# Ledger of designs, part 34: designed miniproteins, single chains, continued (2)

Each design is a single chain, and the fold is of that chain. pLDDT is the mean over its residues in the fold that is shown.

## One batch from the design tools (miniprotein)

Design m5154
Fold by ESMFold2-Fast:
Structure m5154 (fold): chain A 80 residues (1-80)
Amino acid sequence: DIADEIEKLTEEIIKELKENLTEEQKEFIKNLTEDSVQKKIADIIEEVAKKYGETSKKAIEEIKKKLAYLGALVELSKEE
């Protein structure tokens, strides 16, 4: 299940990033909006599809990784 794979990757990325956030990542998190997240999702899908082709196994793997990374940043942005 692709969703389960993305969730597992997201959890691993959160664990790594929580201790090692760069200044660029902190600024990105600070400026995250729902609109910017939706745009980033669309940009990731379009960029990877252009690079590897829509039906490529490589494209699917790259999309999973990039979406997991974005998901990790979104979760970290939900701090009180």
Scores: mean pLDDT 75

Design m5155
Fold by ESMFold2-Fast:
Structure m5155 (fold): chain A 85 residues (1-85)
Amino acid sequence: GIELDPETERELERYAQLAQPRFEEAQKRAETLSGPEENRRLLAEAIDGGTALRVIEEALAAGLSEGEALYRAVLAGVERARAEA
């Protein structure tokens, strides 16, 4: 399973809160699209651009659920931001 220290959990929660409006906007835009691939792309762009898209694609290719893939993408974004800070 994914286990995080308390500081990483708080940071992930903060990024999730910041990402929430972007998720909502991506979902609204996705509702006007014709395909699930476009929905996946918009969600990835809303989270963390190309990094999120790659993580989502890898997770889905491994047979994980969309929710799990999105969670892993957010986690990867947080870890990247932490490394760049």
Scores: mean pLDDT 57

Design m5156
Fold by ESMFold2-Fast:
Structure m5156 (fold): chain A 62 residues (1-62)
Amino acid sequence: SSAAAEALREAYRTQSAFLDAAADKALELSRQSTPEEGERLNRQADAARAYKKALDAKAAAL
């Protein structure tokens, strides 16, 4: 049903927003960190953004 599809889209959008906030926080922390910790945090932000893009694509495909 259209209602079920919309509920699933909103679930993906909610998770996507969480991942975007997590990526932004990791980048914020990377600016305050040692080079080693900063590199780890940058990779964490990249991973969160990649997952967000996958969720956005799933939402768009519904």
Scores: mean pLDDT 88

Design m5157
Fold by ESMFold2-Fast:
Structure m5157 (fold): chain A 83 residues (1-83)
Amino acid sequence: GPVMAFFSKKPIKRIALLSSSPFREPAEKLAKRLNLPLVEVESVADLEDTDLLVVVGSEELVQRALAEAKELQKGAAFLGIPV
């Protein structure tokens, strides 16, 4: 199932899709639903403090991205969608 984590109390102002995600559509739908801009990021290190990082892919990809975001303390929140 989807994995959600919050790293800060800052409001989410942008959806950041990790470029290694094989599917874009879930992130595009979420951005439209929340009326937030969508950007693509190559690395977790590129996140702003108010970003929701979205990762869509394998369980392995989701867990690696979550671990990296926690270690680097980047972004406000994480949403992993394993497929």
Scores: mean pLDDT 83

Design m5158
Fold by ESMFold2-Fast:
Structure m5158 (fold): chain A 64 residues (1-64)
Amino acid sequence: PDDARRYGFLGMEAGMKGNGREAVRYAQKAAELARSGDREALNYATVGAGGAAMGLEKEGVKLS
């Protein structure tokens, strides 16, 4: 079945487009799979989180 890789890359793509809300949703899905013990999913959760941070910054959210 579907895995964190797809969600991680979807999050990155949404973030690159400045769609922070969408990027966060995808990053959360990837992280949920990683919490289930899928070690490969942890890497893609990180990719999704990067997209979320990028998208939120583009939307004017201060991250630091």
Scores: mean pLDDT 73

Design m5159
Fold by ESMFold2-Fast:
Structure m5159 (fold): chain A 77 residues (1-77)
Amino acid sequence: SGLENMLEIMEKVAEGAERAGKTELSERLRKKREEFERAYEEGDWERMEESAREMQEIIDEIMSDPEAREKVFEVLS
């Protein structure tokens, strides 16, 4: 499903960050991914929106680092 694919992509982004030595960013993204999945299962749209915003901020931080971005692309390919 679309949700499963999105969560899988988020996990791959976190893995890429971890491979680049950005362990804290990887852990933060995984935590927010879990919060988003929980909110989705509970139908909590407000929490989903909050978690999605926080995930996007973490992704932007990961992708702003050239080394982390490269590792993310390697994991996604």
Scores: mean pLDDT 85

Design m5160
Fold by ESMFold2-Fast:
Structure m5160 (fold): chain A 57 residues (1-57)
Amino acid sequence: MVNEEGVKAIPDEDLEAAARAAGRHYGLSDEEIEKILSLPPEQRREALVEMLRKAAA
C-alpha cells in the first residue's frame, strides 16, 4: 500500500523526516535511508515511494 499522492505533497525539507520515520517503522537500515536522501529531489520521492511500496507489501 503506497500513498503516492501524499509523498508528492511533502516538501523536500519534510521528505527527509518522513523517510526516516517510515524507514524506522519498516525496519530499514539508516544506511539505506541515507542513500535515498542523497539522491536528487526528483529521484528521492520516487525512491521513497518504491521503498514504501515494497516494505508495505
Scores: mean pLDDT 69

Design m5161
Fold by ESMFold2-Fast:
Structure m5161 (fold): chain A 70 residues (1-70)
Amino acid sequence: SLQDQINKLQNEISDLDRQIDDLNKQLQKAISSGTPSDLKKAAILNASIGILKAAKDYLKERIAKLEKEL
């Protein structure tokens, strides 16, 4: 059903939210360290978070399209 498809996409968003939270914790630790190596790691973590947020936005757009069919 359309509702089952929406529920599956919502579960994928929940998984992405957990991944983003974990990366944000690592990011805060790297920034707090302030070493050149940790600042480089922070930049990579920030880029990874950006990619996951973009994926989440794409899934939200898919849900919005499916909701219009309900």
Scores: mean pLDDT 89

Design m5162
Fold by ESMFold2-Fast:
Parts: sequence; structure tokens; C-alpha cells
Structure m5162 (fold): chain A 67 residues (1-67)
Amino acid sequence: AAAAAEAARKKAEALRKLGEEILRKGKEQGPDLAKQGELMQRIAQAKADGDKEKLEEALKEAAEYAA
């Protein structure tokens, strides 16, 4: 459905923007925030590309990092 595709694009774009912003702030605050921003950006990119394998890998890395 067109509505579902539009919602997915909007969500992916918001995540990319958030990840980039966190990366920028992470350069000032330290490497932990930079790593979080990088992971969020990778998740957003995988969602935008529809790459389920890359998305799963990025989510696993994020979960391991957060643990």
C-alpha cells in the first residue's frame, strides 16, 4: 500500500537524520556517542535499502554494544 511505503520512507529518513546529528555531537562528547550515531545511521540506511541482512547485522551489533 502507498501509505505503508510513505511511512517507511519517513521513518528511515528520520532515523538517518537522528543518527547524523548524534554523530556530530559525538565528536564533541566522545567516542561512545559517535559509535551510537554510526550504528543508528547504519540501521537507517539498511531500512532505506530494504536490506534485511544488513539491518539484522546492525541491530545485533547495536544490542551487543548496549549490553
Scores: mean pLDDT 71

Design m5163
Fold by ESMFold2-Fast:
Structure m5163 (fold): chain A 53 residues (1-53)
Amino acid sequence: SSALVEAFNRGLEAYNARDYLGAARGFQAALELDPDFEAARSRLAEALRRAGL
C-alpha cells in the first residue's frame, strides 16, 4: 500500500483506540504526503480537539 494510506489507517486505528495524540500523528503524516487529503485534515482537527488541543 502507499505510505499515505498506511499513515491514514494508523491514524484511524489510534483514533478508534482513543489514542488521540497517536491519531493526530498518523493524520499529520498523511497530510505531509498529500496536503489536499480533506479526510485526514478533518480527522486531525477532531483528534486534536479530543486530545484537549
Scores: mean pLDDT 88

Design m5164
Fold by ESMFold2-Fast:
Structure m5164 (fold): chain A 99 residues (1-99)
Amino acid sequence: GLEALREALERLEELREEARELGDEFSALVLDSAIRLVEEAIRALEEGREEEALLHLEIAEGLVLIGLGVAKLIGDERSARILEEAIEVIREAIEAVRR
């Protein structure tokens, strides 16, 4: 659970850096928000509040899904790829917490 969240945080930070290097300010902003929610999930899980950790991760998934929808609507294939990878990272983290 906790180690999976830390791994997810590192992977999301790598995706945010990729977005920044590509000049993709939109995906970087979406990922900044998701990263903050994963950090809150880590804190909740460290305190034994598993349900609160899951809520933060589900909100993070929702925000990235909205971002992905926008990227697809405007035809930004690079943003869509980055955000699709972020969704997979968050979903893996959710599953690891649920066990």
Scores: mean pLDDT 89

Design m5165
Fold by ESMFold2-Fast:
Structure m5165 (fold): chain A 88 residues (1-88)
Amino acid sequence: TPMEEALRKLSEEQLKEGIETAIREAEEWLADPNSKDSEEERALAEELLELLKKAAESEDKEEQIRLIVEAYRLAEDFGRENGLLAPA
């Protein structure tokens, strides 16, 4: 995917910063009462954070990239279904 290719070109420092930013964003989303209105939203937030934290702890860059991509895809898919992420 375009995201996977972009992530593979990042340095170790840039990739780590990206993971840390994504974790912060996910934790902020989970802390938002509106984002936790349903069990579905809560489950997504927990799953996304788990994937991102696992990526942060991984020593393998390819595994980190795979986990980040999965987390972002889950967040994007949910956002589109709930009108939170629209291309236009």
Scores: mean pLDDT 71

Design m5166
Fold by ESMFold2-Fast:
Structure m5166 (fold): chain A 74 residues (1-74)
Amino acid sequence: MPDNVAAVVEADKDTDISNYSGPGRVSAVLKAPGAKESLMPVSEVRARTEEWIGEGEHGIFTGIIDGKVAVIRV
């Protein structure tokens, strides 16, 4: 079902998110050089995410997928 699909944007592991917080962190990842956007099932996102950095507003999350910082929107 469409409701079980998440939009995922993966940035390079060298993306510096330390200078950003909340919505600014999400924006920094989305604008990062080499950012990759994909759609994947929520179950796959849960299985592949190594570390959860933060849970944001409106189902927006940040985490580590395959050693890269990712923004996940459900």
Scores: mean pLDDT 66

Design m5167
Fold by ESMFold2-Fast:
Formats: C-alpha cells, structure tokens, sequence
Structure m5167 (fold): chain A 61 residues (1-61)
C-alpha cells in the first residue's frame, strides 16, 4: 500500500531534481553537484533514484 505511493512520489521528486539540474545546466559541474546533493537530501530520494540523478548529471555535463 505505502510502497506504490512512495514510488510515485519518488519518481516525481526525481523528475523535479532533473528539471532543477537542467535549468541550471550553464553552472559548473561542481555547482551542479552541490545543488544535486542538497536536492537529494531535501526530496529524500532512494539509492536507485540517487543513481539516476547522478547519471543525468553526468549526461548533462
């Protein structure tokens, strides 16, 4: 019951993080990594979503 809701919320959070990274894509990699670390903490991502967020950052830079 809670698992499906958590997965949907985490997918939405991951999408928001990707949008924040994309909107700030002109920033240095170091600035984007700092932003990503703060957003991961703020949105409470799972290890799987964290991996996808870092992969997106690598693709973006």
Amino acid sequence: MAALKAEIEQDANLTMIKLHLYMNRDSSRAELEELLDKLIEEYGLTPKQREEAYAFLDELK
Scores: mean pLDDT 75

Design m5168
Fold by ESMFold2-Fast:
Structure m5168 (fold): chain A 75 residues (1-75)
Amino acid sequence: MEEEAEEVARRAREVVERAKELAAQAASPEDRETVRAQLEEWGRRLVEIAREDVEKGRKLTEALEEAVAALEAAL
């Protein structure tokens, strides 16, 4: 169970890093800082959720992974 929480936390961090790379390509210079800050906040929340509820954290991380993959396909 502890290994599962750490796995979800690791995936959440990886997805946030991918999202930051996409934001750097898609966002204007003015919006880039705001988007990065928002993604960092989402990453923190995902890790916190995974520690309290691994199933909920996993579900949210999977949803974010799908969203990032869709954005990559659109760019």
Scores: mean pLDDT 75

Design m5169
Fold by ESMFold2-Fast:
Structure m5169 (fold): chain A 81 residues (1-81)
Amino acid sequence: AMAAEEARRRGYRALAETFESMAKDTKVDPATPNAKEIMRKASEAYRLLAEGRDLDRVAELFAEIAKPAGVTPEQVRAFLE
């Protein structure tokens, strides 16, 4: 989906695959509260990434987004390098 494409453009291939996996494994409509919450957190994380600051905080936000796929903050931090 859109979040996955944006992650690929920024060079975060593993994170992009995680977003794609989450979108594929959604058992309810994209209009669910969870889908909207994920979009909001993704937007905030990408804004922080654009500034090149506070990668630990960015990793926490992305880890919450990728939580359904079992991704930890440590794994997200590795994806950001």
Scores: mean pLDDT 61

Design m5170
Fold by ESMFold2-Fast:
Structure m5170 (fold): chain A 94 residues (1-94)
Amino acid sequence: SEDEERERLAEEIKNSDPARAAVLYLLAQARIAGDEETVALAEAELAKPEITDESAIELAKEVLRSLYDAPDEKIEEIARELIEQARELLAAVK
């Protein structure tokens, strides 16, 4: 069930560190949007033994570059903001 899959993902996000939560959030949004490329990228990152803030930022930058025609500096700023938003979301739901 799509609802059961969504519930499991939401629970995993709540129990993750901010970097892993950000990648899980990107995966959830990509699945809702039908963005198969971002789903594959997020799943590949989640298959790694450790996810760092740096690796999550690099994934977010790659996704943002595929969606927006913006300077690299702006892409990096937005990617870092996504990690901070994930941290704030985790603080609010834990």
Scores: mean pLDDT 76

Design m5171
Fold by ESMFold2-Fast:
Structure m5171 (fold): chain A 68 residues (1-68)
Amino acid sequence: MEEAKKIVEEAVELAKKGVPISEIADKLGLSPSTVSKALKLVKEGKWDEAIKLVQDALDQGAAWRAAS
């Protein structure tokens, strides 16, 4: 959970600096769609939903890596 929270906070800071969604995604190791959705949730005041979305993406990545 803490790692996902840090990632959402970093994405928000990069977006405030005018970094494009694609570059934010590359820096954070996420898909552009995940970053876009998380930033939209943050704009709506839904920080908990944004953190959960990123955590779910990280958990799925880890699960597939372990299954290899």
Scores: mean pLDDT 76

Design m5172
Fold by ESMFold2-Fast:
Structure m5172 (fold): chain A 100 residues (1-100)
Amino acid sequence: MLSEEEKKLIEEIIELLKPVNPSAAEMLRELMEEAEKSEDEREYRRLLRSMIYLGIQAAAELEDEELKEKVFELIKKLAELSFPEQVESLTKLFEKLVEE
């Protein structure tokens, strides 16, 4: 189930992508609607990861550098809000792999 803050971030990403990547915007809207209907935390988190991944791919395809940076910043905020423990754990794992 999406928090109001998660919804606002996703909706802002969708609106920014609509004019430049309408297919990605539509897919994000569909994933958001499925996440809102999900009563299973595992499925909800899987849908959030899918939205973050799709957002990163869509942003990477943007030709406008200012728009690209803005979309990436919103995705980063969404990831930090939705997966704070996983982001920290993943960062520590990558740091350990580089140091060894």
Scores: mean pLDDT 74

Design m5173
Fold by ESMFold2-Fast:
Structure m5173 (fold): chain A 112 residues (1-112)
Amino acid sequence: MEAAARAIGERTGVDAAEVKGAALALAEMLRARAAGVSFGTAVVEDRPTPENAEEAVEEAAREAEEGNRPKRIAVLIGARTEEEAEEAERAARRKAEELGVEPLVFRGVVEE
């Protein structure tokens, strides 16, 4: 996957690290689904803020089929700094707790 992530990054102008992080998160979610676990997915990238993280978590919980809401959500955070990533993760976890869903958080720092 590392070579494929690099090739995609070169073609699209997206950082290889961001593509690699997303691919790893997807692979983990697919493995969990093969084991019978369901996930809603929230993506917080480009400008990760506490507000954007909360909105992404709410959307992931809402997008689940009525009567089939996921008890778990996967949260993918792409930030420019570790501090931004930590703040977004903290907001996402708080919102997930309010909604009664378990967040599985993946965070990465994207280099320009």
Scores: mean pLDDT 61

Design m5174
Fold by ESMFold2-Fast:
Structure m5174 (fold): chain A 85 residues (1-85)
Amino acid sequence: MEERARREAERLREEGEYLERIARGENLDGPEPEEVRLKLQKMADEAQERAKKIEDLEKRIEVALEPARELFAQAEAIEREARAA
């Protein structure tokens, strides 16, 4: 069922893009459905709270982007498996 895997990877990429844009300080309406939006907002808020303890701007950005990078990595893994299946 390669199409389910591709859909899952697509969803994770969209969620990663949303988190990346929030980490850059953008105020977005978020993805649908609302439950996903609230979950992603919580992840972003937690990352930003950790980043606030870091004075170095560049390091703060790296910490804030961590959740987005994790979702992108998961999407790539699923896409690789879907191509093999």
Scores: mean pLDDT 70

Design m5175
Fold by ESMFold2-Fast:
Parts: structure tokens; C-alpha cells; sequence
Structure m5175 (fold): chain A 61 residues (1-61)
């Protein structure tokens, strides 16, 4: 399963925000590495991923 699917499950199950942020940071880090970017993701980028995933889950309900 993809890391995005795991992140969606965490949001749907209402996991703590801190755990969701950790998973989002891990996902971003791997995506950036695949594109040759070795810089760590910013907190703003992590928050944007979390908000995007939360919006996806809300649209399904």
C-alpha cells in the first residue's frame, strides 16, 4: 500500500494531529528524494499535505 493510503486511513480514524503530521513529513521526504531534492520539507509544506488529506476525507463524507 502507498504511504498516501496510510495517511488517509490515519485521518479517517481521527489519529492525533501530531502522528498525522509525522506521517505527512515522511511522505513528503520520500517524494522530494525521488525528485532528487535532499532538502527536508518545511513545517508549512507538511501542514499543506495534512490539510489536503483532511479535505479529501471530508469530501468523501
Amino acid sequence: MSMLEELLEMVENKAPREEIKEKARELLTKQLALNGNTKAPSDEAVENVVKGVENMVEQEK
Scores: mean pLDDT 76

Design m5176
Fold by ESMFold2-Fast:
Structure m5176 (fold): chain A 100 residues (1-100)
Amino acid sequence: SLRDEAGRLLGEAMIILQGRRGRALRLGDTDLVNELNEILRLLGEAGSAIADGDLESAIRYLERAIEKLKELLKKYPNDGGLQRALELVEEARRLLEEEL
C-alpha cells in the first residue's frame, strides 16, 4: 500500500540520518548532532502517526522534518546522505498525501 511504501522510505531515511548522526558525534559536531536528533524525533513521530492511521499528523511531522533538512543542507550542501534523506522524506510525504 502507499502507507507501507511511505513507512519503508521513512525507515530508510532514518537509517541514513542515524548513521550521519553517529559520524557527527564521533567528530564532536554537537550542533549537527542536536539538529539531527530533532529531525529523527519528528520522523519517529511521523512513523507512529502512520501506524495509528493519523495521516494528517504524519504529513505535518514530515513537513517539519523537510524544513529542517533543507536548513541543514544550506549548511552542509555537499552532504549526500542528508540530500538522500530529504528525497526519501519528501517522497514519503507525497505518498501519504495521495492516500488522503
Scores: mean pLDDT 92

Design m5177
Fold by ESMFold2-Fast:
Structure m5177 (fold): chain A 79 residues (1-79)
Amino acid sequence: TSEAVSRGSLAVANVLLKAGTSNDDVSKASGAVAQTMRNNIDAPPQQLQQLLQQALSPYVSDDVARQAADAGVRAFQQS
């Protein structure tokens, strides 16, 4: 749902901000995450996590991408 996507992308944004990512990159990354979630709304959690990590890779390090993807998937599932 749109609410699940919003929760997921917000969770990702919070991890990126904590990691010191710029507001511009957080905005772009959160948009990419929201789009990935909308396109993969029925994807299994592990597959969604991998897709989110790929969407985040242009903006942040692999470690931050993994942490953000995990947080995003967990928040998305709480819908």
Scores: mean pLDDT 84

Design m5178
Fold by ESMFold2-Fast:
Structure m5178 (fold): chain A 66 residues (1-66)
Amino acid sequence: YSEVERLVAEAELRRILEETGLSEEELRQVADGDLALARRAVERLGSSMSPEELIRGLRNLFAALE
């Protein structure tokens, strides 16, 4: 990933952390397929996103930050 893509990914992760109130470790558990935690995160985000969509999105986001 480019430096710009990484910076955008870092900003997005920070926003998700703030909006969900979850830790980075908990968001990594969501990326690993924790559906129960994903449902709680989606509820806190107030988005129309499904838990499965959030899991895929976070998986891609953490890949960009690696």
Scores: mean pLDDT 79

Design m5179
Fold by ESMFold2-Fast:
Structure m5179 (fold): chain A 82 residues (1-82)
Amino acid sequence: KEFLEELLEKLKKVYKLNEEIFEFLYSQIDFSDLENSATVIIILLSANKVKLSPEMQEAIEKYLRKEMTAEEFLKKLDELLK
């Protein structure tokens, strides 16, 4: 739970996410369901038209192809944020 909350705050700050979109999508997150959390984060990035790095795009594509678990994806996403 705390890891996901910190990751979401990092995403909001780094990409300057729209407050209303962020609040709406944050309300859709089930912190007990990592697949739901990963999916909502992908939607959040798409809704804000975030310019994704090639590494982040690859991670999203691997996750959507079921080549990467939600936990692996979320950890990779955290690593890519500075």
Scores: mean pLDDT 77

Design m5180
Fold by ESMFold2-Fast:
Structure m5180 (fold): chain A 59 residues (1-59)
Amino acid sequence: ELEALEKVKELVKEKGKISVREATKIPGVGAELAQKIASVSGSTEITLEDVEKVIEELK
């Protein structure tokens, strides 16, 4: 899961933000993990802060 979250983080850095749907297309990111990130953001859009917060929760 951490490896998949790092891939999400890189994509978000490139684009500024991504949708939950875009996150689910990343290898290792299932619908469940994408929904957890979305619940942290409170929306269907994922920012760098949201990804970092989920990574911190998994430590």
Scores: mean pLDDT 74

Design m5181
Fold by ESMFold2-Fast:
Structure m5181 (fold): chain A 55 residues (1-55)
Amino acid sequence: SEELREKIQELQEELLKLSKELQAMKAAGEPQSKIDEIEQQMQEKLDQINELILS
């Protein structure tokens, strides 16, 4: 469905944004605790995408 495609695209765009933030944080030498927070957010987005694909 179109609604499903749009929702997946939005989640993919959010994941890409978080990925860019993660790379910037690693390059800046940010604390591991901050990196872990972003990685957890990315995993949550990925899990949502996978659930939508499987449905």
Scores: mean pLDDT 86

Design m5182
Fold by ESMFold2-Fast:
Structure m5182 (fold): chain A 69 residues (1-69)
Amino acid sequence: DLEEEKKLLKELAELLKSEEIDEEKLREILKQLGYSDENVEGFIKLAKENPELAKEWADIIEERLKEQE
């Protein structure tokens, strides 16, 4: 469902821009988006080790969501 995917992407972007990443919530969202357990853990690790990169990803996600409006 595109609307559900859009909601998950918005939550993902907000989570990636947070001062402290909620790993449990991030894991839940990524799994609902269809990522494997290995990819989810890799993503979480990269986002935590590279907060600036995580914020850039959030901005890209938000831009992509605007294009789908």
Scores: mean pLDDT 78

Design m5183
Fold by ESMFold2-Fast:
Structure m5183 (fold): chain A 85 residues (1-85)
Amino acid sequence: AERLAEAAYLYGRALGSQLAREVGVEEALRKIAELEAAIRPELATASEAERRAALAGLEGLREGAENPLSDEEVAALEARARALF
């Protein structure tokens, strides 16, 4: 359960960073907010583990978008996420 949330956060940071590099920080954060709003109703009926992973992933997306990472840093985060499984 802990590993899933940690992996979701790390992948979120990588994806959020890539999104911000493609569309810019402001537009990336807007799209992430739209995603959060879209999944919020589903989180009400999700298990605690699923809800925790989804929230960790959203937090990772926001942090990655606000603080965009280099390609090498993205690869390092993805490697860390894979190592959790």
Scores: mean pLDDT 82

Design m5184
Fold by ESMFold2-Fast:
Structure m5184 (fold): chain A 97 residues (1-97)
Amino acid sequence: KPSPEEIAEALRAIARELKRAGETGEAMPSLREIAERTGLSLETVREAARILEKAGLIEILKGDNGDYYLRPSAKGVEMSPDELREEILKIAEEVER
């Protein structure tokens, strides 16, 4: 089972990627690619994504290649990329307490 510190790190990584994608229009990396970039396990990144999905901030999607991706939910889209990042960072802080 991933540690709270590992989950918080994955949440911060997801926040960085969502802000970048929102500001640049670049595609989000898959959960596997986020795990590879951060050195965290795929299980850790999946748990972080699940926390954000439960919070109503993101949707988890299966891509054509069979990998899982995330995108902002309707609520997340109404936020600026900075506001969405700040909400995710607050969740990361609560998780690692």
Scores: mean pLDDT 84

Design m5185
Fold by ESMFold2-Fast:
Structure m5185 (fold): chain A 105 residues (1-105)
Amino acid sequence: LSKQMEDDIIDSLGRMSGEISRKAALKAGASKELADKLGKVSEEVTKLKSELERDPNPDPKKKALVEEAQKYLDQAMDALAEGDHEKAEEYLRKAEELIEEAKKL
């Protein structure tokens, strides 16, 4: 399988994950800004997870950061379902920080 084909698949998975999360957030009553942020975080987490899965020797530190980011993303979605938009924004901010740290590795 070519690298270009693998990169295209990862990009597509990220975009789909982001779009699904964005639409779910809007349906839950989130603002456009909050929904866009949730979509972006979901896209980045999906892409990082996919990159780690194809790596035959993934960095354990990077894997741990991405797993923690996923947990905060899940908590943000739960908060939105409960109508707690402030808590959702807080969890998304934490996920963004973890994603930024993972990208440095």
Scores: mean pLDDT 85

Design m5186
Fold by ESMFold2-Fast:
Structure m5186 (fold): chain A 70 residues (1-70)
Amino acid sequence: ALALRVKAESEETAELFAASMRAAGFPGASYEREGDYYVVTVGTPEREFEKLDAEARAHLDAARAAARAA
C-alpha cells in the first residue's frame, strides 16, 4: 500500500482535511504533529494513488478555506 503525506500549516487545517478524506472513503486518514508542522497521512491501494493525489489537493484547498472562515 502507498501513503500520501500532506503538510498542513495548522492543526485546524489538518483535522478538517483528514475528516474530509475520511468522508471521501479513506477511513485511515489521520494527522500528527511533526516539529512545527502537522502532517496528514492518507493510506491508499497502489491502483488508486494517482486519483488520490488529485482528490487530496481539492480536499486540502477546501479545508484551508474552512479553517480561514472559522
Scores: mean pLDDT 75

Design m5187
Fold by ESMFold2-Fast:
Order: sequence, then structure tokens, then C-alpha cells
Structure m5187 (fold): chain A 99 residues (1-99)
Amino acid sequence: SSDDIVMSLRDYLDWLATHITELIEKFKKEAREEGYLEAEVKFEGGDGGGVWRITFTRKKVLPSGKVVTEEEGIEVERTLDEDLSGPVVVRDLPTVTRD
């Protein structure tokens, strides 16, 4: 599900300070509780148009010996409209499972 949230720069910074820390801790806790071997957070800066991606990755070894990687995240885009002071769009990225 992709819910777009448009907010001011100040609200965005408050959101980052409050929600990203909680999301990271929740993700790592859930991965640990579910027996995942590894939980990583990747932050990619806005190279190519003011978009930031925060990707949460966890890895688990199945009884078959296959490694499953589950990725989820959020995308934060800063609007380029000069008339809108600091509006930022936040989108949830779909969960992806990879072998």
C-alpha cells in the first residue's frame, strides 16, 4: 500500500526524528523475534532528483539451505515547486522477497 503524505519541511524533520527511529527499531526487533540472521537499514541520498530511500533488509536461511531476503522501505521525495515551502511526499514501498 502506498499512502502519499505531503508535509512541510519542519513536519518532515519531526516525522524523521520520531518515526524513522521507531520504524528501524521495530524492523530489527521483528527480524530478531522471527529468527532472521541479519537485519540491515540502508539510507540512499537524493542523487538524481531529491529522492531519499530508506530500505530495511532481513535475511533468513530456510531448512532447504536457500537464503531468503525480505526488503521493505519508505521513499521520501522533496517537491521541486518553489511556491511550496518545504513540502515532502512520503511513500511506503512494497515488501519484496528475494531468493
Scores: mean pLDDT 61

Design m5188
Fold by ESMFold2-Fast:
Structure m5188 (fold): chain A 64 residues (1-64)
Amino acid sequence: SEAVEKVEAAIAEALVGADRPVPLTLDQIAEMAGITKEQAEKAVAELEKRGRVRRTDDGYVPAP
């Protein structure tokens, strides 16, 4: 879906200038992707099922 694509792009973009992956909260992902928190939650769940992201105690990071 478009929301999944926007979330994946936002997570990738957040890492372009980072020394290491920083976990992103659902609120941060929603803001960066320009979608609602509920849409971000659904999109992240789909990406996690696909092995593209993983959940940590501090938020979400890209899967290797």
Scores: mean pLDDT 75

Design m5189
Fold by ESMFold2-Fast:
Structure m5189 (fold): chain A 119 residues (1-119)
Amino acid sequence: SLIPIEEALESEENLLELARQLAEALYENLDNPDKVNQLFGLVTRLLLLTPDPRLRARFIAEFYRAVKEHNLPPEVVDEIVRRLAEALGLLPPELRERVLEHLEEIDPELAEKLRRALA
């Protein structure tokens, strides 16, 4: 079971654990488009509800790191990056830039991929 969003927002540790759980659930459901859409809906909601741009960046980085542990094909990883960029695109431009700046400090390769997908 996934950590409830309300519980995930109580601590950085719970938020990062939910990121890992979402990555695992995504891996287990890659052949189910409805479930993939539901999981990215949860990612989007967490990005909108998380109060700190630094915590948003840490959440994105941990989710992506956990996804990459599954050794997915490059085209699947690219689709995941595209969907993360769509979620980030829903943030106000100033907030999105602050998230990307923090992300560049954690995972500069991912930050660059997301910037390209947002362009």
Scores: mean pLDDT 88

